# Designs tried in a protein design run: designed miniproteins, single chains. Part 49

Each design is a single chain, and the fold is of that chain. pLDDT is the mean over its residues in the fold that is shown.

## One batch from the design tools (miniprotein)

Design m1792
Fold by ESMFold2-Fast:
Structure m1792 (fold): chain A 78 residues (1-78)
Amino acid sequence: SPAENAARLEEALEQELLERLRAYVARFAEQHRDDPRVQELRERFEEGVALVGKTPESRERGLELVREVVEGLRELEE
């Protein structure tokens, strides 16, 4: 159905974005191995990704956690 096709496209785009963000977080963590704040944000990122993939109800919380991690890393970069 069109609704099922739209949902599958959204899921595929979400997975692609999460993989690109994971690569970004991993590179940032490797560049800042001695910064415990960066390592904590990396751990929170993986918790967020796990929540996105666990249940529909946990998806929103998982995406919010991923967003908070990206914002936290951006603040540390500046």
Scores: mean pLDDT 83

Design m1793
Fold by ESMFold2-Fast:
Structure m1793 (fold): chain A 100 residues (1-100)
Amino acid sequence: GEREREELVRRARELLEEARRALEEGDFERALELLDEVLRIARELAERYGALEEARELLEEALELAMEVLRKTEDKEVILRAIGLILRAIGELFDLDLRE
């Protein structure tokens, strides 16, 4: 229901703030793990609740943070994970655009 949708949006926003803190602390692996969960919630919001605008906003913010991880890291494994997350976020955004 609407209350469940609002709780998912709130949870995703809290995860984004935790990801920002992890990024500021140089914990890029933790930041990417948190962003993976944001992508999962954004997909659920779009598919289950039709919350396309909320899903788009979360995906755009997650994409920006993943790109910042990519800019700041020199770790090959972290670079590959960040690229993978960026590609998934872009794919989800294209899926949302096709639903307009």
Scores: mean pLDDT 88

Design m1794
Fold by ESMFold2-Fast:
Structure m1794 (fold): chain A 73 residues (1-73)
Amino acid sequence: EELDKRIEELEKKIKENPDDANLWIDLGQVYYEKGEYEKAIEYYEKALKIDPDSPVAPFLKKQIEEARKKLEE
């Protein structure tokens, strides 16, 4: 599956660069697309912890809120 291959590639990159917030964002997005909202939230929160002042931080916070809403349904 395309998403599973992307996860494998991102996990390899994160192992080399664990402080790169963009890699955690990408991983969160892939899990969001898979409907694995708990993992998506975890990885988005990791990205926000690494770079809280990122220009995409408002987008990530909105995605976390939407993912939480999906888990309640």
Scores: mean pLDDT 84

Design m1795
Fold by ESMFold2-Fast:
Structure m1795 (fold): chain A 78 residues (1-78)
Amino acid sequence: SAMLYAGGGLYQQAIKEAEEVLKKYGPDNVDGLVSLGMAYYQAGQYEKAKEYFTKALELDPTNRIAQRNLARVEKKLA
């Protein structure tokens, strides 16, 4: 459990991996959308994170991870 803070490289990899999930399982895959939202949140791209968490919740309103992270993103944007 070492400290792992990277510049854009780490966050770009996380975004790319989440995009690959959506390419494999479809654009409406809830887990892929949540993963993209989390990756953009980690990258500090809060508007993009909000977009993906909102889409995930439109498809699955019960997704607790998306609910919690959307609330966090909205606080960052306020």
Scores: mean pLDDT 79

Design m1796
Fold by ESMFold2-Fast:
Structure m1796 (fold): chain A 80 residues (1-80)
Amino acid sequence: SEIDKILDELEKKYPELKDTIDQLRETVSALREAEKAGDGYAGAVYRVQITALLEDIEYKAGLTPELKEYIDKIISLINS
């Protein structure tokens, strides 16, 4: 998926954040399964978890214009 490609690029650029990026990948996968199942409550919970994981990435890496572009693209793809 497009999200997986972005997360692969992010992990290569920030290998020290691998554990957090892996958690983000798993949570995005869980969100997509909840969406396929029509589970709006689970979907809402996973979206909150994704937001927290993205904030953790920003905190640990330090927000740069380049990192912001990755985060904005991830958010856009989640909300499409």
Scores: mean pLDDT 85

Design m1797
Fold by ESMFold2-Fast:
Structure m1797 (fold): chain A 63 residues (1-63)
Amino acid sequence: LVGKVCRALVDTVETTPACLGLKKGDLVVVLRAREDGSVLAQSLSTGKTGLVGSSYLEVVGDA
């Protein structure tokens, strides 16, 4: 997943400052994979960086 452009499959809300809020269909770049199955990603629409579950993302291309 690192270095991939992914699409959000569902809406996510920021429950903590570390989490990334996304709308379904938003594109993100995966910066780092974590041991817990989450990824550190940057939203292409907002520029915000945060954690999101890798299962909520679909790979669409290379960054």
Scores: mean pLDDT 76

Design m1798
Fold by ESMFold2-Fast:
Structure m1798 (fold): chain A 105 residues (1-105)
Amino acid sequence: LRGEGLKAFDEGKYEEAIEYFKKLLEEDPDDYIAWTYLGEAYLQLGKYEEAIRYYEKALEIDPNSWRAQTYLGEAYLQLGDFEKAQEYIDKALAIDPENERAQAL
């Protein structure tokens, strides 16, 4: 399931990737990487509220995830919540100052 989810994600098949990661999380709900990819797939589909909820799940498991913090910043920026976006971008940069994606936001 994980390999199939990653392949679908890499091929831009985000809806297919979501189905694989959801099945993976039914077996291992503590896989913060799978929660992060699920959020990223929803972000790519323009479903920002769903993306935020899945990134919040990833952060419950790994609070120091620069990736989840960065993508939360991006999702809030897309929703026009600039204060929340800046909060998460600052947190991502505090974990990884060389994070080019967070620096570009």
Scores: mean pLDDT 77

Design m1799
Fold by ESMFold2-Fast:
Structure m1799 (fold): chain A 55 residues (1-55)
Amino acid sequence: SPADAAIAHYRALRDELVRRVEELIAQSTPEERKRLEGMLALAQAAFDAEIARLA
């Protein structure tokens, strides 16, 4: 279904975002790391909410 395709696309985008942000966190200062971790958690929650809405 179109919804299943959208869910698959959102999951792929979420996973790619997580991977790239984790790479940035590995190269960051402790202060930047904490801020990035917080922003990543919010972004993951937003993606998970959209995936749940479409399911």
Scores: mean pLDDT 86

Design m1800
Fold by ESMFold2-Fast:
Structure m1800 (fold): chain A 58 residues (1-58)
Amino acid sequence: SALEERARRLLEEARRAFAAGDFETADRLVSGAVALGGQSSEELVREAEAFGREIAAA
């Protein structure tokens, strides 16, 4: 679905931002991925939420 594809892209962008040390952008992008993913995929939401916790711990 288009929403799931967008959520996956946001999660990918969040991972890149995190790797670059931009935790604010990474947090924003992962929040967006959770919001979009919640309409289509429990697995994607779970992955995004786990990554969000990793960002918060950094």
Scores: mean pLDDT 80

Design m1801
Fold by ESMFold2-Fast:
Structure m1801 (fold): chain A 71 residues (1-71)
Amino acid sequence: SKEQLRRDAEEDIRAAEELLEEYKKTGDLHKAIAAAILAIGAEFLAELAGDEELKERARELREEALELIKE
């Protein structure tokens, strides 16, 4: 159960990182928005898994993506 949540969080973090890199390459705002949503989800999954390190990674990605979406 917790192992699955941790794997799901890791998958979502990787997907968010890839989307954020696509945004930096293309300027497609929808990529940054999708990255933020995945990072938010990953933060929840990491919290439920009890993985503090993974939670911090997701939080940092969320903050980065949201900052890029802002003016």
Scores: mean pLDDT 86

Design m1802
Fold by ESMFold2-Fast:
Structure m1802 (fold): chain A 83 residues (1-83)
Amino acid sequence: GEKLIEEVRKELEELLKEFEESTDVLKAIGLILRVIGMILDLELQLKKETDPEMKKALEEAIKMYEETLKKMMEHLKTSEFSA
């Protein structure tokens, strides 16, 4: 379970960096769609999981991706509506 959380943390740090450094709106949207896809995949995996430790790790991973998605959406909104 811990290995999953550490791998997710690294991937999210790289995704956020690429997203923040991107000046291409289509690339930014593509990264958002990838995060949404990962959340959906983890949710499906969680429904099939029977090990309590893995269930907890999957729930934590989903929350990490959801928090990252929220940050990405806030960044896009700020870019469109910055006064």
Scores: mean pLDDT 78

Design m1803
Fold by ESMFold2-Fast:
Structure m1803 (fold): chain A 61 residues (1-61)
Amino acid sequence: EPVPVTKEQLLALVDQLIAETTNPEVIKKFEEARKSLEEGNYKEAIKKLQEALDILNEYSK
């Protein structure tokens, strides 16, 4: 596990995930997560990332 994870590392990860994703609902959640990270709201950012992963998991089935 890459912890602690810096804000810059999380932003880079989110940007990469957005680039690899074509699902607009997932992209929206990743963009919301990035916005929360920019604001320093890590709890909300993690929540939005989890929501994006839940959507991806549903469409992967």
Scores: mean pLDDT 76

Design m1804
Fold by ESMFold2-Fast:
Structure m1804 (fold): chain A 58 residues (1-58)
Amino acid sequence: GAAKTLEGARRAAENAAAALAALGRPDQSKEAYDAGMKGVEAGDAEGASRAAGEAAGG
């Protein structure tokens, strides 16, 4: 359901942030986490995953 999809998006943002932090990129880690969480808070799991991915990839 939607709640499970949002939980998945939240975990994706956490994983992206953890990976960036492990790579020594704390600013990008924070940006990816914040962007992902903003999408989760808005109820947009797809947007949350996209925003976190863009922050992690840039």
Scores: mean pLDDT 75

Design m1805
Fold by ESMFold2-Fast:
Structure m1805 (fold): chain A 69 residues (1-69)
Amino acid sequence: SIEEEIKKLEEKIKELEEEIERLKKEIEELEKKTGKESILRLIGTKLRLIGLEFEKELLEKKLEELKKK
C-alpha cells in the first residue's frame, strides 16, 4: 500500500540522517589530521557524504510525491 511505502521511505530517510551525522563527525576528526593517508580518507568520506545527501534528497522528493496522492 501507499501508506507502507511512505512508512518505509520515512524510516530510510531517518537511517540516512543518522549515517550523514556519523560521517560529518568522522570528517571533523579527519580534518584534524595532516598525513597523506588521512587526506585520501577525508576525500573518500566527503564523497560518501555527498552520495548519502543526494540519496536522502531523492527519497524526500519521492515521499512528497506519494503524500500528494
Scores: mean pLDDT 83

Design m1806
Fold by ESMFold2-Fast:
Structure m1806 (fold): chain A 67 residues (1-67)
Amino acid sequence: DDDRRRQERIDRAEQLLRSSRQTSDELIQEGNQLTEQKGDTELGNSLIQSGRRTLEAGERRYREARE
């Protein structure tokens, strides 16, 4: 049943999207703390970019699952 496989794919993508949003938020928060509190702009910016890429990947996967 294609509907069943579609639902499983959507459910998995939703779970991964939630995890990606959480991970992204944590990485961006850590990155901001590093830049603001410790002056480590290189590591801080790297974490912020990693968080944004993680969110983008999760959103892309979710869109693919819903199409």
Scores: mean pLDDT 82

Design m1807
Fold by ESMFold2-Fast:
Structure m1807 (fold): chain A 97 residues (1-97)
Amino acid sequence: NMSEIVRQAQQAADAGDAEKAYEYNLQIIDLLTAEELKNSKTEEEREAVLKAGQESKEELDRRYKAGIIMSASQVLSIFYGHLSRLRRELALKRKNL
C-alpha cells in the first residue's frame, strides 16, 4: 500500500499535478503516522506521533497553497523531521524529571 501510494505521489509530482500530488502526500502522512503508532509504547509517545502527523499536514497544506509541488521524498523528510524533534523534546522532558 505505501509503495503504491509513494509511486502515485511521485507520478503526480513529475506530471505537475499539484492537486493529486497533495492528495497522495496526505495519504503518505496518514500511513507514516499509523506505522509509527504501532511502535509507540506510552501515551506520550503516541501524542508525539499524532502531533508529527498533524504538523506535517499543516506544513504540506501551506506549501500546496504557496504553489509548491512536493515529492514523496520531501514529505517523508518533513514527517521524520517533526517526529525527531518531538521525540527529542520528550526525551529531554523525561531526563529533566
Scores: mean pLDDT 87

Design m1808
Fold by ESMFold2-Fast:
Structure m1808 (fold): chain A 61 residues (1-61)
Amino acid sequence: SSAEEAERYTEEARRAFEEGRYREAERYADEALRIDPHNEEARELQLEASVKILEEAVRKV
């Protein structure tokens, strides 16, 4: 089902985030939200990954 697919993407996003793969985490979270836009965990992962990407970019300037 679509809900199961969204949950799998959310799990992938969580794993990628834990491993420091923030761009992959953002991509997986975006995919989960495309399928289930009300998934709070995926939304939080997407936002936190975006913040980490920005922090890394700013520190390297």
Scores: mean pLDDT 85

Design m1809
Fold by ESMFold2-Fast:
Structure m1809 (fold): chain A 72 residues (1-72)
Amino acid sequence: SAREEIRRGAREVIRLLEEGRTELAAIAAKQMAKYAESQGLLEVAELLREAARAAREGRTDEAIRLLKQVIE
């Protein structure tokens, strides 16, 4: 399902952030947000857009917190 794909992707983005691959994590989160929006998951898409912005701005702990909300 789209929700399961997004949860798997969110775990992968957290891993990228923990490895310091911040730019790739931000790109991945942004792409996932577009996918979530296309699937009608508007709240999830908003969380992913916020996570992508936080990652891009170097706010790694905030990005991880937002991604954990996507997984739950």
Scores: mean pLDDT 89

Design m1810
Fold by ESMFold2-Fast:
Structure m1810 (fold): chain A 72 residues (1-72)
Amino acid sequence: MMDRLREEARRLLEEAKRYYKEGNTEKAIELAKRSAELALEAGDRVTAGKSASLLKELGDDETADKIFQQIE
């Protein structure tokens, strides 16, 4: 179960980065948030941290800071 959530979180993060590079900021934020949620549920603090960093780059500082608080 947790391994599947971790795999999905990583996949969503890669997809979020792709949308970010394509200029689709709105979709990138949605996918990065979902990646962070699944990563936190799976206990994958590394993927959660990477998703939070991407959210901060995308301008969603509030969500990013909230995720960082959960993985520290």
Scores: mean pLDDT 84

Design m1811
Fold by ESMFold2-Fast:
Structure m1811 (fold): chain A 82 residues (1-82)
Amino acid sequence: MEEIQAALREIGEALEAGDREKVEKAIERLRKALSSITEEELADEAAKKLREMAEAYLAGDEEKALEHNEKVVELLKKALES
């Protein structure tokens, strides 16, 4: 749990900074933390959707970023309830 929370915080900080490389590293940390508590396929799907959200956010497409964020929340909830 603490590792997942730390990774999510790092993703948010990296997005605010506009640091694409830091975002990708933080997403990979989250994927590894999730894979320890749920199926690898769910962890991979969550990471993929986080990357899509991050790309939309960094491109300034707030509407697309929000749509991807909704799917990220659904996948994280599913993984944590596994």
Scores: mean pLDDT 80

Design m1812
Fold by ESMFold2-Fast:
Structure m1812 (fold): chain A 58 residues (1-58)
Amino acid sequence: SKEVAEIAKISAENGLEAGASGETILKEIEKNAREAGYSEEEIKAALEAAKEVIKEKE
């Protein structure tokens, strides 16, 4: 949970720097976490962490 949330925050920051929309960033984080074999609870935690970063910068 903690590690996945931290990775998600970094991914969100990188996505925003690259000019991606918040929606696109969240979809990519969800897709990558599922492909990596994380649980639904871990994916949810990652998405919540990413949403906080996106909201803080928008």
Scores: mean pLDDT 80

Design m1813
Fold by ESMFold2-Fast:
Structure m1813 (fold): chain A 97 residues (1-97)
Amino acid sequence: SKEKEKIKEYLINELGLSEEEAELLVEAYEYLKKGDYEKALEKFIEYLRLQGKEETAELLEKAMKGEELSLEERLEVLDAIAEVLQIIAKAKKELQK
């Protein structure tokens, strides 16, 4: 719980995320730690929607359902996943200092 609280505080205070956005990324991180990638990606979708990235969220949801995407759409989904993972990784790295 203390690690979860510190990650949440960093996301809000240093990265300027809302309480709700930070909570979703903390939940995603907990699922990643358990190897539950499907639930982690579901939290990424909810986070993207809160960010106003509805179209990207819909593309990620389609990818998770195994729907066919264009190369450009696949790159957009992968870029969005990479961005969220970098935010989580940055929060975790700062807690180790």
Scores: mean pLDDT 86

Design m1814
Fold by ESMFold2-Fast:
Structure m1814 (fold): chain A 72 residues (1-72)
Amino acid sequence: SKEEALKALEEALEAVEKGDLEEAIKHLREAIRTSEDGGTRAAAGHALEAVEKGDLEGAIKGLRGAIELLKS
């Protein structure tokens, strides 16, 4: 659901900001699984790729954008 995807994205953002990349990946996979629209799923996928590549700034920016878009 939208609510489950939003929660997972917010938990992923918190994990990235704390440097807990294993937890961030877990929550990003949950966001991809629970996303009902292609845009949210793609955004979560891009954030996951950024975390896996060590681009934490890109991951944070992407996650914040996805969260704001879902709340609008």
Scores: mean pLDDT 82

Design m1815
Fold by ESMFold2-Fast:
Structure m1815 (fold): chain A 73 residues (1-73)
Amino acid sequence: SLEEIKEEKEKLLLLKGLFEIALSAEELILERLKEKNAPQELIDKIEEAIKETEERIKELEKKIKELEKKIEE
C-alpha cells in the first residue's frame, strides 16, 4: 500500500541521516589523523571507511528515489 511505501521511505531517511552523521565523524577523524601526521596505514583505513559510508548513503538515496517515484504514481 501507499502507506507502507511511505513508512519504508521514512525508515530509509532515518538510516541515511545516521550514516551522514557517521560520515561527518569519519571525516573529522581523517582531519585529526592528518594534522597529527598519523601513519599512512591509519589514514588509508579511515579513507576506506569514508568510501564505504559514502557508497551506503548512495544506495539509500537510490532506494529512497525509487520509493518516491512509487508515491508520486
Scores: mean pLDDT 88

Design m1816
Fold by ESMFold2-Fast:
Structure m1816 (fold): chain A 81 residues (1-81)
Amino acid sequence: ELKKGRSLLTQGKYEEAIKHYKKAIEKDPNNAEAYLNLGRAYLAQGKYDEAIKWYEKAIEIDPNNELAKKQLETAREKKAA
């Protein structure tokens, strides 16, 4: 599911990628990587509020994830612009 979601994200198939990451979260609600990738998919669609929400969830589960923190800052900057 994560690998398939990442492949879809790379192909620009954001809606399909989101569905796969949501399935990953349904199976494992503590999967910080799935929340991080959900945020990335929403960010790529210009849905900044959703991106922020999912990045915050990724950080809540894994507070030491520096990539998630950087992506959250990016989403907040894009929302403010």
Scores: mean pLDDT 81

Design m1817
Fold by ESMFold2-Fast:
Parts: sequence; C-alpha cells; structure tokens
Structure m1817 (fold): chain A 63 residues (1-63)
Amino acid sequence: MEERIERLDREAARLYLEGKITPEQVKEISELLRKAVEALKQGNFEEAERYIKEAEDLLKKYS
C-alpha cells in the first residue's frame, strides 16, 4: 500500500507541474493520501484502501 500511496503522490505532483490540475486539487489528493497513511499506522487496512481509492478516483477525474 505504501508504494501505491507514493505513486499517487508523485502523479499528482507531476500533473500539477504540467499545469493539468490546480493547487486545490493537489491539496485534496494529498489530504486523502495523508489519511491513508494514518490508517495504515493504525493497522486499519480497509480504511486505508478506501482513502487510496478516493485519491485514485479524484486524480482520474481531475487529470
């Protein structure tokens, strides 16, 4: 799961640098990934997967 979170964070940053998404959209994705990391630290893999999926969907919607 950590590798997937890192990949999504890098993709969001790349799209932002290319001007394809806004600063607010990057922030929204980053907040979801932060929540996923916290869920993983608590051992809540189901909650982490939910946040990761929301971030993936948001990234696809905005890109």
Scores: mean pLDDT 83

Design m1818
Fold by ESMFold2-Fast:
Order: C-alpha cells, then structure tokens, then sequence
Structure m1818 (fold): chain A 68 residues (1-68)
C-alpha cells in the first residue's frame, strides 16, 4: 500500500539523516585530533568509513523503494 511505502520511506530517511549527522560529528572530531593524536585519528577514520558504507547501503535501499 502507499501508506506502508510512505512509512518505510520515512523510516529510511530518518536512519539516513541520523548516520549523516554521526559522520559530520566524527569528521569534526577528526579535524581536531589530526596532527595531534594519530592513533585517535586512525580510529575516527575507520568509524567514518564504516558509517559511510552503511549510508551507501541505506541509499541503495531507498533507490530500490523508489523504483517499485
């Protein structure tokens, strides 16, 4: 149903926005520690990469819903 599809779209958009917010926050932290704490910078880069991968998967899921 259109209502069920709309609910799924809103839930996906909510998750996407949350992950984008988390990536922005981690990038801000990375900018503060880069050149000062290389171990922390490495950890933050790895966490950002994991979130970017999850974001890509959610965007692909959103594209599939729009194609239906």
Amino acid sequence: SEEELRKKLLELIGEILRIIGDIIELERELKKVEGKDEEKAKELKEEIEKLEKKLKELLEELDKLEAE
Scores: mean pLDDT 84

Design m1819
Fold by ESMFold2-Fast:
Structure m1819 (fold): chain A 55 residues (1-55)
Amino acid sequence: KVEELKKLVDEATKLAKEIRKLSTSNDPEAQEKRKELVKKLREIAKKIQELLDSF
């Protein structure tokens, strides 16, 4: 469980950095990619919550 949680946190951190970079752009393609990454981040957050609920 701890190793899986660590991997999810690392993925979330990577996605958050990419979202932050895209947030400085007014390009429509960057906005669409940001939305996709935010959805992925939410899914990772759900997985983290499920793991925490399993403790």
Scores: mean pLDDT 78

Design m1821
Fold by ESMFold2-Fast:
Structure m1821 (fold): chain A 79 residues (1-79)
Amino acid sequence: KEKEEEKEKLEKERKALEEVLEALKAGDVEKAKEIIEKAEISEELKNELLEDIENSSVEAVIKLLESRIKVLEEEIKEL
């Protein structure tokens, strides 16, 4: 049961990060921020992503999101 709950949590995080990545690739930083605020993810993760968007270049944030999505996909695959 807990393994399935963790998988659902990771899938929600992955989906949110993919939506943010799509918005940033489209050049819509404000849309990316809205997606983060509305996402079903932890407040800590939301704050980290918003800080990354404010303090980093769009290209750097895209690379960070792609890396994080890849890690989440591997974690989900192991579950």
Scores: mean pLDDT 80

Design m1822
Fold by ESMFold2-Fast:
Structure m1822 (fold): chain A 98 residues (1-98)
Amino acid sequence: MKEKELKREIAILSTAAALTVVAAQVEGNDPEVRKQAAEDVLSLGKRIAELLKEMGKPEQAEKVLSYAEKAAQALRDGDFDTALKYVREMIKIADEAE
């Protein structure tokens, strides 16, 4: 049903966020690469939060957005380990929001 479709979309977006951090780490010496990765993670986090709100989970949506902002800041700072940690927290919250 619609909820199953929303969960599938969230899983795809969450995977894209993790891959964005991993890909940025390869060229992490380029500040433009880090800036673009931060913008991409924020956009993905905002879309996940939107889908969580559609599922009636606004508190989880706010947490996901908070972690997406923290991951984006870590990416801008070149701290890929911290960025990946926050993306994992974002994924965990989205998964638990069934």
Scores: mean pLDDT 83

Design m1823
Fold by ESMFold2-Fast:
Structure m1823 (fold): chain A 73 residues (1-73)
Amino acid sequence: SMEETILLFRALALRVEAELLIRTSKDPEVRELARRVLELAEEIIELLRKGAPLEEIEKRLEEAERLLAEALA
């Protein structure tokens, strides 16, 4: 579905951004937040593969996006 596709693309974007921050940032606080975002993104991708409820996946995505915003602040 379009909803599943959007959620997958959001999760993949979070994973890529988190991986880049872990590798490029010199700030240990940013790296730690990015590791949390990476873990959440991987969990979300696994939940999507297993066909978990989309509402639960959306809540996890919002949490990961919030943490990424915190890392970039």
Scores: mean pLDDT 87

Design m1824
Fold by ESMFold2-Fast:
Structure m1824 (fold): chain A 56 residues (1-56)
Amino acid sequence: SVVVEESDVDKLAKALAGDPALVAELQAPGETLRETARRLMREDPELAKELLARAL
């Protein structure tokens, strides 16, 4: 199980905001970047961790 912290959601959302191509692949219609970040951390925690590591 992955523990989702709000600070990690914020960091991932900012990383996504800096990469429009990645947003196009990962963001669902009507979703905010913060909602996309939370969804990724639940559904693909390994990808979320990689993106967080690159954003830091």
Scores: mean pLDDT 75

Design m1825
Fold by ESMFold2-Fast:
Order: sequence, then structure tokens, then C-alpha cells
Structure m1825 (fold): chain A 85 residues (1-85)
Amino acid sequence: EEEKMKEIFFGQIGISELVELAKQTTDREELAKAAELIRQGAIVNGREWVAAAAEAVLEELKRRLLTPEEIAKLFREKLKEEYEK
């Protein structure tokens, strides 16, 4: 399943790629698709904080375009929440 391999890859290193993509595009659908792949890969890899962060990015993208800094901040906030539980 080639699709599974792509989802795993995004779950591992997709955060930096999503932030870089946000510097190159203003297309919310393109960013949402990339965030969804990261979310799915995170679920497959059992990375709950990454899945939660990607979900937060997806929810915000339904309302507005996000900057690279805002995407990175959402991932950092969710990592901090997970660590400080």
C-alpha cells in the first residue's frame, strides 16, 4: 500500500515540510491536504500529539489561511500540552 508509506513518511518529517509549503502557497486546500496526510501518518505511528496538532491546523484552515509561523506555533503548543500533562 503505497498510500500507507506516504502517510508514515509525513507523520515522521511532514511538520517541517508543511511549514515550508505554507511559505510557498496561499491555497488553503493544498495546506489542508498536506495537514491531513500528517494527521493520518501520526495516527498510524501512534503519535497522538502530532495528530492533535495537525487536527488543530485543519480546523483553523477551515476558517482562514495560516502563516508558516502559525502552523509551527500550533505544533509547538500541542507538543507542550502533551509534555506538561
Scores: mean pLDDT 72

Design m1826
Fold by ESMFold2-Fast:
Structure m1826 (fold): chain A 119 residues (1-119)
Amino acid sequence: MKKNVVKITVYVAVDPGLTEEEARRIAKEIAESLKKYLEEQGFDVEVKIEQLDARAYKITITATGEDKEIEPKVVEHPRATAFIKVEALENPEVGEKIREKRKAETDAFLARLQAAAQA
């Protein structure tokens, strides 16, 4: 069976008026909310929370499941800003095809920037 692995990185910036303990609680709530969402979609979920600063956290979620597209859950919190990056880490059998596609898209973007600079 082919299993797909998706890595989701969430950067959380918490309001400077909050204590470090409140900031950590908010980061945990965001991580638990995303874990539950992905588990409900049938993924096996691993979560890592890393403190970058007193009010900044990096949450890394690794979701393993069948070849399904993951729709990133919108993370809204009234006292925090969250930035979400989703990366598909495919099975070694298909990882090269995604790397080639991403390279082609990056090369096309760079070519377009160079064309705009010459106009």
Scores: mean pLDDT 63

Design m1827
Fold by ESMFold2-Fast:
Structure m1827 (fold): chain A 79 residues (1-79)
Amino acid sequence: SPEKEEGLKEIEEIIKEVEKLLEEAKKRNAPQELIDRIEKTLEKFKEVLEESKSMSVEEVRFKLGLLKAELRELKKELE
């Protein structure tokens, strides 16, 4: 379904954003605790992407909302 494909692409874009945050944190010599938290978030988001391939459109939309919220909180901790 087009909606499911769109949702999966949005999750992939969120994962790319987390990867960019990880690279920036490492470049800035951020505290190891923060780097570890970003790496853990990246692993979780990749797991959600794999799980989402077998989920309904509604479940993917719900998960996408949660991932966007987690990404916002993670970005705040880099400030």
Scores: mean pLDDT 86

Design m1828
Fold by ESMFold2-Fast:
Structure m1828 (fold): chain A 64 residues (1-64)
Amino acid sequence: GLEKSIKSVEDTGKGLAEVYRKKAEEALRQGNEEEAKKLLERAKQVEEDTRFSVESLEELKKKR
């Protein structure tokens, strides 16, 4: 159902964003500031995409 899809999207996106943040921390530890910035940008993009997808699915659920 939509609830399962929403939960799956939310959990997957949250996990992926966390992975990118952890990789960014590791890049900073290695002195790769440029790579860290790119990884943080990817984390933010994943969070925004996840939020948009969840909101879209919630709106669809509200109309049905």
Scores: mean pLDDT 81

